# Designed miniproteins, single chains, continued (3), part 88

Each design is a single chain, and the fold is of that chain. pLDDT is the mean over its residues in the fold that is shown.

## One batch from the design tools (miniprotein)

Design m11052
Fold by ESMFold2-Fast:
Structure m11052 (fold): chain A 82 residues (1-82)
Amino acid sequence: GPSAEEKKRREELVAAKLAEIDAADLPEEVKELLREALELLVNGGSVEEEVEIALKGLEVLGVELDEEQKKALEEEARAVRA
C-alpha cells in the first residue's frame, strides 16, 4: 500500500484541488459536481457513478440527453477505462 508520506502528499493534493474548485468563478452547482468528480477520481468510482455525474453536469448547463445519447456516454466512459 502507499507509504505514510505518499498518503499525506495525496491528502495535501486533494485539499489543494478542493481549494482551487472553491476559489473558481463557477456556479455552486458546478463546484459540487467537480468535488464529486474529484472524489470518484481519488477513490475509484464505477462507470455508472461517472456517467451520473456527467449527466448532472449537463443538466446544470441546461442540456438534456435522450436515452440513446445517455447510452453513448456510458459506452464512451467504459471505452476510456478499457
Scores: mean pLDDT 69

Design m11053
Fold by ESMFold2-Fast:
Structure m11053 (fold): chain A 78 residues (1-78)
Amino acid sequence: DELIEELSKRTGLSRSTLRRLIRRFEEETGLSPEQNPEGVLEIAETYAQLREAFPDWSDEELIEKAVYHVVKRLPLEL
């Protein structure tokens, strides 16, 4: 997937982590990553920042917090 490869290069995150972030985003918003690539990028960048700040947190906790942080700022109809 081109989007996942680009996000991996920009954030340094693994493709598996990015797939989990994208899946959680789709579950929370009902939007595909192709319909909101900027939101997905922001989630990936937020996850990278949280991972650096909180290295002892689980991947699942970091994914949940990153998605929540971005989704709370998105309009419902994007």
Scores: mean pLDDT 74

Design m11054
Fold by ESMFold2-Fast:
Structure m11054 (fold): chain A 120 residues (1-120)
Amino acid sequence: SEIDKIREEAKKKINEIFEKYKPHLSPELQKVLDKAIKELEKVFDEAVERIKNGEDPDTVLEEARKKINEILKKAFEEIQKLVDEGKVTPEEAQLAYNTLLEISDVFLEALEKIAEIKKK
């Protein structure tokens, strides 16, 4: 299906983004990102299935945005703690934050495309 193609392309792009930046991140930051990305993917998969099952796409998309923002906030707080403890540099933390934002944008763009298909 077109929805499944969008899902697969989004997941592939996210993996490419993470693999690109992973060598530039400490093990502690890699652990924070791996956890956050898995939580983001779960929100994404649940949102896609809800839309496929006939729930209102706009409602599902707005709820997914809220959950994604909560995951990002929590991950950002964990990254800031690592900076405060002297375990990672501010520059490395900024890379980690930007990587998560780029990944979340891929999931949100994919959900917007899926929502648009289901509104037709």
Scores: mean pLDDT 89

Design m11055
Fold by ESMFold2-Fast:
Structure m11055 (fold): chain A 92 residues (1-92)
Amino acid sequence: MEKFIEELEKEFEKAIEELKKEGVPEELLEKIRKTAREMIELLKNDPEKALKEGEKASKQMQTSSDGEYLVLGVRSAIGAAAKYYLEKEEVE
């Protein structure tokens, strides 16, 4: 799990840097960073709960404002990563 989390953290750091270059406000970037940290911590401690939270976020994205959409997107993406990790553990 350690190596998977490190790769996931690097991908999110890269994504946040790209959003910064695209002119996303620092306030929204900070919310994205905080959400990513919280969801990665949840993935470490309870991958099944991370998956469920990501699925909830994916549904909420359909009715969200522009700023909320990016934050919910992070939750959804980490939920998808949790699903991938759980499936990989079952297969070895």
Scores: mean pLDDT 75

Design m11056
Fold by ESMFold2-Fast:
Order: C-alpha cells, then structure tokens, then sequence
Structure m11056 (fold): chain A 100 residues (1-100)
C-alpha cells in the first residue's frame, strides 16, 4: 500500500515528538495506521484525511498508555472503535483539514 509507509513514518514522528505518547510501541502504531487506512477507504474519505484521522485517534487513546498494562488485543479493539466513531462524527472536519 503506497499510503502505509508514509503514514507510519509520519505517525512515528508525531508520537516521538509528543511527550504523553513517546513510549507507544511500533506495533501499536502499525495497528492504528492499518485501521485508519481501511476506514478511510471503507468510508470514501480523501486519502489526505489519513493524517488528521490518525492523529485524532491516537490522541483519543492516550489515556490507555497511562495504565500499567495494555494488551495488543485491547488496543486493537479500542482503536477500531475510535477510528469508526471519529471518522463518522467528524467527517466534514476531516475533509476540510485534508483540503487545507
């Protein structure tokens, strides 16, 4: 997927530059990126919406990384729910951010 590698690189940079997210494992970034790409395609959103959607989803999940233990399964479930909710609730804002 030509969008996957650039989005992973962008998310890794965002996570590394955000103090509350700096310890997020690469495997979690991969899960989030893959879920965002699938949702953008399934919802017919513009590809430029992938970055603002990925950022909003990661920000919404930051509280999970304050817990002493977070499983991949729990993160995968939470990410899938958050991506769908944010994409559906914020469609117009995501399209506007992609156009800016």
Amino acid sequence: DPHRAPLVAWMRQYVASTPSLRNVPDSYIDILVDTVIDTVRARGLPFASMRPLARRVMDSLRGMFSLPHVSIASFRTATAAAVRRIADQHRDQLVAQAAA
Scores: mean pLDDT 80

Design m11057
Fold by ESMFold2-Fast:
Parts: C-alpha cells; structure tokens; sequence
Structure m11057 (fold): chain A 58 residues (1-58)
C-alpha cells in the first residue's frame, strides 16, 4: 500500500493512516527517487515545500 503526500500535513496523515511509527515508514521523493524515513521526509518537506513523496509502510 502506498499514499502520496505533497505537504507536511498530508505526510503526517499518511503515517496515521498506515498505523506505523514515522521511522517505520519509507518515503520516496518523487523528484529524485531518494528513499527517506518518515522523519527525514518531514524535515526535507519543511526545507523544500515543493517536494512530493510516495509513502509506504515496512
């Protein structure tokens, strides 16, 4: 299962919907293909609000 997130609010909602801790989430940056933890994805999105992520549970 995967969820797209385009904001910090959507990213947090995706973590809640998946029912896992942010560090047990894999977030793939759709622009770069880089795989980040949920916490790292939040930090990146705060630094660059134009980022989009595909969020999956481990």
Amino acid sequence: MSLEATSVEELIEAFVALGVAPEDVEATDLATGEVLSGGEAVTRLLADPSRRFLVTAR
Scores: mean pLDDT 77

Design m11058
Fold by ESMFold2-Fast:
Structure m11058 (fold): chain A 94 residues (1-94)
Amino acid sequence: DIKEQLEILEKLKELYEKRLKEEESGVMPPSEEGHKMNDEITELYDKVPESFKEKLRELLGKKLKETGSVDRKEVLEAAIEAIEETIKELKEKL
């Protein structure tokens, strides 16, 4: 169901955006909240369409080839970009 996939992707995007803001601010979340968010991200990641995972691998692979390394912020930015592209494609298929 495309609608269910969109809901999962939008929720995962919100979690990655929260992680990116935390990384940019240098503020560590409380350990309990951090663990809960990691668990939610993991559960949602297992449910996302394969096309998202392929886009993420391509974006990360390109950065690794160009720079030789990818930091945590770049991984989060790539994940958000891959989600946005996947959401756009799924909405076009509706």
Scores: mean pLDDT 79

Design m11059
Fold by ESMFold2-Fast:
Structure m11059 (fold): chain A 78 residues (1-78)
Amino acid sequence: SAEERARALAEAARYDARIAADPKDAEAWYNLGLAYERAGDFARAGAYYKRVITEFPDSPVHDAAVARAAALEALAAA
């Protein structure tokens, strides 16, 4: 719905602020990906997940980002 998309984009804005304060906050990058995925912006979501995978390989969110990126690629291939 439009309300769900608006809520997801508002959530993304909060994580953008966290990243502006701390660009090494891997959890914020991952959650930004989740927010864009909920908003239906799969291209942007995938880019944020790939950033977590490449720049934060030792973070607690790495495996979750790998799983989400794979799920979006499978969705795009279907």
Scores: mean pLDDT 86

Design m11060
Fold by ESMFold2-Fast:
Structure m11060 (fold): chain A 94 residues (1-94)
Amino acid sequence: DNEERGRKLLAELREKIAAGTLSVEEFKEFLIELHGLANPDKSREEIEREVEEELKEAAEELSKMPQAEIEAQLAAATPSQRAILRILLELADK
């Protein structure tokens, strides 16, 4: 049951965000599993490539932002948005 599995994955993601324990690797794995449920005909390798491309593009956009704008976005962000932004900033620094 893909719907039930998707709900469980989203609940686990929310729990890790609330606990402040969400790592870059864990976030990537959640995206891969969610994409896999939405695209059952795709291989894990294809899904991993697509997720990595999406995260790279998002990180590159953040890397183009002035530091003051990044700080303003972090200050205005919800806890969930802040956790995701920190993950993208970590990816941008690599």
Scores: mean pLDDT 78

Design m11061
Fold by ESMFold2-Fast:
Structure m11061 (fold): chain A 94 residues (1-94)
Amino acid sequence: SIDEKFEEIKKLIEEAIKASEEGNEEEAVRLLNRALQLVVEVLTSESDEDAKKFIEKLKEWIEEKLPELSEKNQKIAKGFVELVEQLYESRLAR
């Protein structure tokens, strides 16, 4: 259920953005860490082709949201994308 995990990851990221905008940075970090755990599950359970498609889809969705985010949340979102790409590269370099 890559599609189900993708929808859950999107919800966690949206909730993290809301928490950050409300000044609850601890909750925002917790939600982003939960999203990252689901990304790791996809990267460790799926084929290289499916994992690559998932990462590209997630990256595109985040990039589409960037213009709607505060400068602070744009930096956080870019950092999240960089971490996700590093995790994917680490998977390939096993």
Scores: mean pLDDT 82

Design m11062
Fold by ESMFold2-Fast:
Structure m11062 (fold): chain A 73 residues (1-73)
Amino acid sequence: MEEIKELVENSSEEEIQKLLAELRARIAELAAKLEELGIDSEEKFFANRTPVGIEGLRLTEIGNLLVKAWNEK
């Protein structure tokens, strides 16, 4: 949390938007890979315990922390 707050304080709105866009793009890539494995919904994607599903959950959590820190600014 503290490191993310410092990042938000020292970054422009454009930089935060770019970082969030990169995280969303990575989550979409992982979702596509899970669809190739037979996972065809977002709920199944985030509930899946495969390495790809776990990575997607981690990236989503980081994105949520960034949005939270930005809103607290």
Scores: mean pLDDT 61

Design m11063
Fold by ESMFold2-Fast:
Structure m11063 (fold): chain A 75 residues (1-75)
Amino acid sequence: GDLAEKLAKVTIDLAKRVLPPEYAERIQKLIDEALEKGDVKLLNAISAELFRAIREGLTPEEILARVEAVYEKLK
């Protein structure tokens, strides 16, 4: 697979490990849409924001809100 597919897999796996299933599923949908469009910039932004929010110790709700905000801005 290309680097974008590998980044998507790592990001989805991280979301599933850290977040409740319902929140991880929503993040997976955003990643799947970025991959479908071939939007590597959007995929990188989603991944970077997820990692940052987790490092900041945010709640699952806050993590999802920050990732969705990045998605809405760049989609």
Scores: mean pLDDT 86

Design m11064
Fold by ESMFold2-Fast:
Structure m11064 (fold): chain A 83 residues (1-83)
Amino acid sequence: APSEEEAAEIAKELALERGGSEGAYLGGVEAARLSGADELGQELAGGSGATAAGVGRSLGLSEEEVAELGGRAAGGMVAGALG
């Protein structure tokens, strides 16, 4: 399974490609799926990424910074779900 850092990078790339909170959600779900997380782990990673992206936007962060924040939150959730 990828490390927390690798999962965060996968989620960040997908969030940046898709954009928005939806992009952050889908990026988190896909990173968790590729990491071997179950459906619950995928949902938690997606929700975490979307929430962090929303907060980043509220703070006026750039698109890249928002994607990085979302990816990092999703990666942390994936690591937690896998143990």
Scores: mean pLDDT 77

Design m11065
Fold by ESMFold2-Fast:
Structure m11065 (fold): chain A 95 residues (1-95)
Amino acid sequence: MSEAGKAGGEGGRRATRAALEGADKEGLPGAIGAGLGAIGAGAQAEFTGDAEGALRDGESAERTALEAPGMSPEGRRRGAEGAREAGLKAAEAAK
């Protein structure tokens, strides 16, 4: 369980990075897709039942999206929205 959580957290962090880069290149669709994918990975990792960890990962991803340099304002906003929503989904899955 702990190993799966760590692997997913690392994957989620990588995916949020990809979300930020995707938004810069593809704009809105890339930001949404990558953001949801990033938190989806976090949700998978937190499927061990750690709802608080899932929320924390979502908040971290949202902050990363909002503070991303080089992204358009729209890309940052959509990335942050995706991260927040997926964090909530991860928490729901962990319940």
Scores: mean pLDDT 56

Design m11066
Fold by ESMFold2-Fast:
Structure m11066 (fold): chain A 78 residues (1-78)
Amino acid sequence: MDEKTLRDEIYRALADMEYALTKVMAKNAKTPEEKKKIYEEGIERLRKLLEQARADGVSDETIRYIEEKIKELEEELK
């Protein structure tokens, strides 16, 4: 596995982890306000990950994958 492939896989794994963590925390939220905060914080973490992925020159497929995870969490915030 070359460094480029490994980087793409790491960013996808990090995006999956952040997404899963946000969804699990939101499911366990006690109030609507807590749930909203969890989704907002999860979206912020994924957006920071997306910016780092862009800076590191990951594939367009990986960029789109992270963007899709952000959009899914934004839909839950509505």
Scores: mean pLDDT 85

Design m11067
Fold by ESMFold2-Fast:
Structure m11067 (fold): chain A 84 residues (1-84)
Amino acid sequence: SMAEVRRLIQDLVSQMAAEIAAKVRELKAAGASEEEIRAAAERLLREKMKEAVERLEAEGVSEEDIREFKELAREALEQILRTA
């Protein structure tokens, strides 16, 4: 259902955001530069996004909903980098 797809997307974005935020905090504690932190966060986003998209495709989620997921994932990354 549409509600199940929305929940799946929200859960995947939330889990990915939590993992990226944890990595950003770890790198900041280690004294990494802003450039190193952004590069690591971008790499982790790409890896997690690939895994999530494969799962969404396996579940029969539409290309339109997958595109929305990708946009939400990118927005979450930019918010984390701005606020962390």
Scores: mean pLDDT 87

Design m11068
Fold by ESMFold2-Fast:
Structure m11068 (fold): chain A 85 residues (1-85)
Amino acid sequence: MTEEEKKKMEELIEEMEKERKEIVERNESLDPEKTKELDEKMKKYIEMLRKELEAQSEEELKKLAEEMGKEAKEIAKKRKKLEEE
Protein backbone atom coordinates (compact mmCIF):
# COMPACT_ATOMS: atom_id res chain seq x y z
CA MET A 1 0.00 0.00 0.00
CA THR A 2 1.33 3.45 -0.91
CA GLU A 3 1.55 6.36 1.56
CA GLU A 4 -1.18 8.13 -0.45
CA GLU A 5 -3.49 5.09 -0.24
CA LYS A 6 -2.77 4.74 3.50
CA LYS A 7 -3.61 8.43 4.07
CA LYS A 8 -6.88 8.05 2.14
CA MET A 9 -7.79 4.98 4.22
CA GLU A 10 -7.03 6.85 7.47
CA GLU A 11 -9.17 9.79 6.27
CA LEU A 12 -11.99 7.38 5.35
CA ILE A 13 -11.79 5.76 8.81
CA GLU A 14 -12.00 9.21 10.46
CA GLU A 15 -14.92 10.21 8.19
CA MET A 16 -16.80 6.98 8.95
CA GLU A 17 -16.31 7.49 12.71
CA LYS A 18 -17.70 11.04 12.42
CA GLU A 19 -20.68 9.86 10.32
CA ARG A 20 -21.35 7.02 12.79
CA LYS A 21 -21.47 9.44 15.75
CA GLU A 22 -23.67 11.89 13.82
CA ILE A 23 -26.14 9.15 12.82
CA VAL A 24 -26.35 7.82 16.39
CA GLU A 25 -26.85 11.29 17.92
CA ARG A 26 -29.46 12.25 15.31
CA ASN A 27 -31.49 9.03 15.18
CA GLU A 28 -31.03 7.18 18.51
CA SER A 29 -34.13 8.78 20.10
CA LEU A 30 -36.26 8.15 16.97
CA ASP A 31 -35.33 4.53 16.23
CA PRO A 32 -32.79 3.11 18.69
CA GLU A 33 -32.95 -0.45 17.26
CA LYS A 34 -32.24 0.50 13.63
CA THR A 35 -29.66 3.06 14.79
CA LYS A 36 -27.86 0.35 16.79
CA GLU A 37 -27.86 -2.02 13.78
CA LEU A 38 -26.39 0.68 11.53
CA ASP A 39 -23.81 1.64 14.18
CA GLU A 40 -22.70 -2.00 14.48
CA LYS A 41 -22.38 -2.30 10.67
CA MET A 42 -20.33 0.90 10.48
CA LYS A 43 -18.06 -0.26 13.34
CA LYS A 44 -17.45 -3.54 11.49
CA TYR A 45 -16.62 -1.64 8.29
CA ILE A 46 -14.18 0.64 10.17
CA GLU A 47 -12.52 -2.46 11.68
CA MET A 48 -12.11 -3.95 8.17
CA LEU A 49 -10.52 -0.68 6.97
CA ARG A 50 -7.99 -0.90 9.82
CA LYS A 51 -7.25 -4.54 8.93
CA GLU A 52 -6.65 -3.51 5.31
CA LEU A 53 -3.96 -1.06 6.46
CA GLU A 54 -2.11 -4.01 8.10
CA ALA A 55 -2.80 -6.61 5.38
CA GLN A 56 0.35 -8.06 3.78
CA SER A 57 -1.10 -10.61 1.32
CA GLU A 58 -2.99 -9.98 -1.94
CA GLU A 59 -5.53 -12.68 -1.01
CA GLU A 60 -6.27 -10.97 2.33
CA LEU A 61 -6.68 -7.60 0.59
CA LYS A 62 -9.08 -9.07 -2.00
CA LYS A 63 -11.18 -10.75 0.70
CA LEU A 64 -11.36 -7.54 2.75
CA ALA A 65 -12.28 -5.48 -0.33
CA GLU A 66 -15.17 -7.85 -1.18
CA GLU A 67 -16.49 -7.89 2.41
CA MET A 68 -16.14 -4.10 2.67
CA GLY A 69 -18.06 -3.65 -0.59
CA LYS A 70 -20.93 -5.76 0.73
CA GLU A 71 -20.99 -3.95 4.10
CA ALA A 72 -20.87 -0.52 2.39
CA LYS A 73 -23.96 -1.43 0.33
CA GLU A 74 -25.81 -2.63 3.44
CA ILE A 75 -24.82 0.52 5.36
CA ALA A 76 -26.04 2.74 2.50
CA LYS A 77 -29.36 0.85 2.37
CA LYS A 78 -29.86 1.03 6.16
CA ARG A 79 -28.97 4.75 6.17
CA LYS A 80 -31.56 5.50 3.47
CA LYS A 81 -34.22 3.52 5.35
CA LEU A 82 -33.39 5.23 8.67
CA GLU A 83 -33.25 8.74 7.11
CA GLU A 84 -36.46 8.40 5.05
CA GLU A 85 -39.26 10.81 6.00
Scores: mean pLDDT 75

Design m11069
Fold by ESMFold2-Fast:
Structure m11069 (fold): chain A 77 residues (1-77)
Amino acid sequence: SDALKLIEEGVKALLAGDYETAAKKFEEAARIAEKKGGELNKKAAQKFREAARAVRDGDAMTALEKAAEGVKLLKES
């Protein structure tokens, strides 16, 4: 999944301290998930947007938790 690849890249950027790249990757993953449609994909997109916001707020732990929640929803779709 293109969205899953973007989340993997975002997590890698976050762990490297590149918060700007991490936030952009999570936002792009949210757009891809939302465009795919369906209830689970829309919920996944919301979780990825929450992850991006947590990154911009400097909260890496919350960002990782929200990204993981979004991945779970995306895999269930």
Scores: mean pLDDT 87

Design m11070
Fold by ESMFold2-Fast:
Structure m11070 (fold): chain A 97 residues (1-97)
Amino acid sequence: MEKEREEFARERAELIAKVVGGDEEEIYEKLLKLSDEELEVARLIDTAIFGDEEEREKAKRKLAEIAAKEEGVPLTEELLKDVEEGIARLKASLEAG
């Protein structure tokens, strides 16, 4: 369990530091402090960027469903759009270098 969290956190910290800048070690420490629920969200973000077309759509919808459940509101088109726009920005940043 801890090894999987550490591996994910290290890979994401390296990627985030490359794309947006910042201290890799500080980002790594922040990622290690994620709850199991936050870690699931981070993994869904990875799937939404790197998965196939069907996996990406399912991951984006699940991210929106988690956000809606956490806020105690119904799933809205605005939440789906926000997730889609956020993922598109992250993917564009990764592809741009």
Scores: mean pLDDT 72

Design m11071
Fold by ESMFold2-Fast:
Structure m11071 (fold): chain A 81 residues (1-81)
Amino acid sequence: SKREEILEGLEKLRERLEKLREEALKNGDEELAKEVQRLIDDIDYFLENFDKLTEEERLLEYRSLETQAKRLEERVKKAAE
C-alpha cells in the first residue's frame, strides 16, 4: 500500500539522516549536524501527525523531506572535499 511505502521510506530516510548527522559531527561541523537533527525532528513530527494528513499531503511532505535530505547530503560531501 502507499501508506506502507511512505512509512518504510520515512524509516529509511531517518536512518540515512542519523548516519549523516554522525558524519557531520565526525567532520567537526556542529552547525550542519544541528540542521540534520532539525530534519530528523521534522520527520518525527510528520510521523506523529501522519494519520491526520490526506494521502496527497503525505506524499508532498515525504517528497519535501527527501529533497531536503539530498541537499544536506550534498553539503556534507562538499564539506569533506
Scores: mean pLDDT 86

Design m11072
Fold by ESMFold2-Fast:
Structure m11072 (fold): chain A 86 residues (1-86)
Amino acid sequence: SLEELAKKAKVKTDEILNDPNASPEELRRVADGYEALANAFSLDKDNEENKKLAIEYYQKALRAYEKLGDTERVEELKRRIDYLKK
């Protein structure tokens, strides 16, 4: 399941996200991965747990894109998070 895949990847991706020596390439892959997971969870809008997971993974992707200086992706993800919170 998507939830099980997300849980298994979480430890490694969180380690990279919190590593001050992570390369831009590693951060980009982590950001893209979290965004893809958030997009998948956001498709099941009738499931409150999936909505919470989508918000969590968008927030992690946003942090990674901020570290990369990808302002366009940061602003896009802020809009998606705000939409889901309404």
Scores: mean pLDDT 80

Design m11073
Fold by ESMFold2-Fast:
Structure m11073 (fold): chain A 104 residues (1-104)
Amino acid sequence: NQQQILEGLSKLLKATEIPTPEQLIVHLKALDKDNDGYLSATELVTGLKNLLGLELTPEQVDQLIHFLQTVSGSQKDGRVNLQALSEVLLGKKTPPFPIPEIQL
């Protein structure tokens, strides 16, 4: 699921006028009306539709948001953290606190 979403976005970015994930993130930041570094579910969906022509079903939207919430670990208001989204789209950088000691 996660891999399929990332591969789909990568293919769309190569096929569109947006050549890099960084440019997609810049456009998504422009949709952040409050400039607080978070996007609502509606803003994320609207951004993907406007930038990539990608129309997601409500189920796919919920899955994408759940995925981003799981990655960021910091969401209670149904919003997506742009920093976490950018890290995912730019190649899933290692977190500043590596936790290789977790044996589970």
Scores: mean pLDDT 59

Design m11074
Fold by ESMFold2-Fast:
Structure m11074 (fold): chain A 113 residues (1-113)
Amino acid sequence: PEEAIEKARQYVEKAREALKAGNRDEAISYANEANLYVTEALSVPGVPDELREEALKLLGEAVYIANLASGLTDEQARKAAEKAVQTVKDLIDAGRAPRESAAPPAGGVPLPP
């Protein structure tokens, strides 16, 4: 998870620089790469809360940059970033809790067809 977060940071920085240079297509590509690394980091079981919060911040920044590069306003891009962060957080929480907390009723082998 740490390596994925570090790579996400590098790609967010590259996306930001590309956006400032007016290279919108490159900014979108770098932001998408950052989002892939954030997703990888957040998909690791038992990721520490501190790393999870850092990854979610990077996700927000990447989505914000991608939306700005796509021609959205600052307000629209900010709202999109906030919504993306909340959606990913909710999906991870929901995906983990049911799978880990819902004890399997028994060690059932798959029923034969």
Scores: mean pLDDT 74

Design m11075
Fold by ESMFold2-Fast:
Formats: sequence, structure tokens, C-alpha cells
Structure m11075 (fold): chain A 65 residues (1-65)
Amino acid sequence: MASEETIEVAKKIIEENLADPKNLKTFDELVEEVAEKTGVSRDTARQAVQIALYEISKERVEKYR
């Protein structure tokens, strides 16, 4: 199960990746980076990336409201 700390690391990685559209990483590459940086399994990292993407999308939609 992805911890809040793992999700926060995933959010940071995703936001950094989105800041450079010329170097956009695939979903699997983001999962790998989160797993390596946090030491969690790839399955846990995948869950963290999915949750982080959802939260970022929600925050952005609310900002444009």
C-alpha cells in the first residue's frame, strides 16, 4: 500500500516531469523513478503514481474553476 510520503514523492516527480514537456517520461518510467527513489516495490510505486496523477488533475481542475 502506498504511504502518503510515497505519494508526495510521486507528485514531485510528476510535477518536475510536466515542467519539461520535451523530456516527458512514460507512466512506466515514472513508476521506476518513484520505486528507485523511495525503495518501495514497483507495484506500490505504480499505486502512488496513479494516486498522485489523480490528485494533481483534481487540483488543476479546481484551479480552473
Scores: mean pLDDT 76

Design m11076
Fold by ESMFold2-Fast:
Structure m11076 (fold): chain A 79 residues (1-79)
Amino acid sequence: SPEAEAALAAGKEAFAAKDYAAASAHYRTAVDIYLAELGEAAGSDPAFREAARLLALSLGHLGRDDEARAFGRRISVLR
């Protein structure tokens, strides 16, 4: 999806700038769009997996470890 790809790109720019709060918001948007479009198949999609991994990394940088772990468990059921 062009919208999900744009959100993923915006997240990467924010992450490079060390703006982890903005990065996490953009990566969350990308993840939500991929989940809406792909459903259960999202777990096998490389772009979704990249967005999910980068979201977890951004949340870790913010010290939001419980949220990062909860998201990791959510993603594991799609594999």
Scores: mean pLDDT 79

Design m11077
Fold by ESMFold2-Fast:
Structure m11077 (fold): chain A 90 residues (1-90)
Amino acid sequence: MAQKLMQQAVNLMFRSLVASVEGNEEEARKYLEEMAELIRQSIPVASNQQLENTAKLMENMAKVYESKGDKKMAELFKEISKEAKKRVES
């Protein structure tokens, strides 16, 4: 079920934010990578509305990380956005 995976992803996003505020950038990045993997796992079981929301969120995340110069994270979020869009189009 996509709902449980999305809830876990949201929790990881908040943990990443807390770690970043505390100056723990390595831990913040680790939580974001785990979040991205959970979102990716949700794609095959997500509704079209959830896929559209995921694609938009991942595109926005990719732009943020591009502006920070983190090309690896930006590419990860772009790939997940593309996978979500493909699933809607199918």
Scores: mean pLDDT 78

Design m11078
Fold by ESMFold2-Fast:
Structure m11078 (fold): chain A 94 residues (1-94)
Amino acid sequence: DEAREHVLASARGFGELLREGYVEVNKDTPEEAREEAERFTEELIRKAEEGVKDLEVMRKMVKEGNELASKTTLKGTSASLLLVGMEVEVELSK
C-alpha cells in the first residue's frame, strides 16, 4: 500500500511536469489552443490515476504522453512517462 501510494504520487508528478512543459513551449500559441493543451494534460493525469487500477489504461496513458511530448519536443518527458508506466505495472502485480 505504501509503495502503491508512492507510485501514484510519481505518476501525478509526471503529469504535472508534462503540463508545465507543454504550456511553456506553447507560449506563442493562441490562448484557446493553450487551454485545450492544458485540458488534454489534465485528462492525461486523470488517466494516470486510473492506470493504477487498470493496466490497459496505463498503457494508453503512456502512448498519449508520448504523443504530447512529441508536440512539445519534451522527449525526456516521454521517456519518464514510460518509466512511470512500467513502475505502476510492477506495483499492480504485487
Scores: mean pLDDT 51

Design m11079
Fold by ESMFold2-Fast:
Structure m11079 (fold): chain A 80 residues (1-80)
Amino acid sequence: MRKELARRLAIEAAKAGIKALDQGDVETAVLLAQQGARYAKLAGEDKAAEYFQKGAKAAQQGDVEKAKEYLKKGIELLEE
């Protein structure tokens, strides 16, 4: 997979995850955060993948605000 495509897919997955959290769909948000982490890893963006993994874990623990914070930080790293 091209790194540019993987990075774009990671951003889209993370943004969809934040939207799912805003809608109260925590289970979908966890899956999307995990998908974002996989794409970020394929893009060679290990730091962003780590943030998306932390976001998924925070969402699983019921910490919606912390989950959104981690997903946003991962997106910021990928938008460079």
Scores: mean pLDDT 86

Design m11080
Fold by ESMFold2-Fast:
Structure m11080 (fold): chain A 94 residues (1-94)
Amino acid sequence: MSIEELAEKILEEIEKETPESAKELVEELRKRVMETVREGLEKGLSDEEIFQRIGREIGEFLKELAKIVSEEDFKKIYQAALRAFTEAIEEIEK
């Protein structure tokens, strides 16, 4: 699976759990993650390096998300992100 496909899967899992109130924040995350993939590939970065940068963008998203969603919604989104990110690490390490 390509790094672009892995990034898309992570974004889709986060989007599925995210309430409408956080839609703009998720759209900004998608833009930043896909730009990170594009720039990383253009610069010849490894999949692992691009993936580390994606993790950083997700971390910033989660900090902002915690300010605007309920604790219950945050927990669901955090667990979805953690699961998708862990599955992507396993795919890269194969």
Scores: mean pLDDT 83

Design m11081
Fold by ESMFold2-Fast:
Structure m11081 (fold): chain A 72 residues (1-72)
Amino acid sequence: SVKEEAIKRVVEAAKRAIRAALAAGDEATVQRVGDLTKETIEKIEKAETDEEIERIAEEGVRQLDRIRDEAE
């Protein structure tokens, strides 16, 4: 489903961000990634249209990739 694929993309972005934060020794960033990931997945689950799901997933991935880049 569109929701399952969107959640998978968010989880993969979260894994990349967590790996970068752990390599940097930044426990606070690991927590932030967890919180953002949970919030993004909850928003995807509540979304009623494919357009909303895609927008939420793109925003979440963008934020997670930004966190990853900041940790590097």
Scores: mean pLDDT 87

Design m11082
Fold by ESMFold2-Fast:
Structure m11082 (fold): chain A 91 residues (1-91)
Amino acid sequence: ELSPFQRILRVVMGLANNPEELPTATIEEIAERAGVSKGTVYKYFKSLEDIKKFAAKVAIMLYEAVIWSPAATPEQKEEAKKNLEIAKKIL
């Protein structure tokens, strides 16, 4: 069982993995995907902008780790660079 915060965090992590979805993401979609009310989301994040910035910061951290990883393939590094640039535009 996940707490409401953990359910919201799972959705936000999904957005970090697909940062192209971040510009068009809405509070309604995040709440629906997490199975919570919009009011519950606002208990943990002050605004949709705060959620997007948090997801973008997580994406930047994760994709930089992929780019610097000796285990990552050239294809994975190229996709990570593309997603990193998308995430940077959200900040």
Scores: mean pLDDT 84

Design m11083
Fold by ESMFold2-Fast:
Structure m11083 (fold): chain A 97 residues (1-97)
Amino acid sequence: MEELLKMAEILVEKSKGKIGGVVQLQLRDGVVEIYSPNEETLKFAKEILEANGYKVKVLDEPLTGDHLIVDLSSGTVYRVEGSWANGSYLTNLLVDK
């Protein structure tokens, strides 16, 4: 979870004034799986994470299981366990940082 939060911090910081949208992040076997319904947001997230040394796998459908949802515009991060119905507020990277 701490590693995913660091990735979220990088994405929020680098997206500031450039791009918004929601990104899902999950770490499996040393690879960061990402999804966004917005193609531009998804491309941006991949480029930023790879530039910071992460191995990234882009998914074509929403993440399931334990993952983070990051709102790049608000800095809000939610932890999800399986589906959004099990989502809980975790932090705000622009306010709580």
Scores: mean pLDDT 77

Design m11084
Fold by ESMFold2-Fast:
Structure m11084 (fold): chain A 86 residues (1-86)
Amino acid sequence: MNYLYPEQIEFELRLMEGSLRVVGAPPEEVERFRRLAERLRSREKVGLEEVRELARELGLERYSPAVAMEELEEAVKAAIERNKAR
């Protein structure tokens, strides 16, 4: 299992905050992000899958680089399997 340490957690949160700002996210999503950030910053380390799960639970998955990377990996795997079948 991949773990995110405090420096990596802060990097993930910084990217999410930037994404929220660029998109002009509504106040309700910004408040949910604040709750996510407080939960993650209180940890010595967090599993990468736990970060993805928390983002999904709070409806912030579209702003999460960790979730985006998983979705990209799944899309690439699907494309490879489709090409093998043809």
Scores: mean pLDDT 78

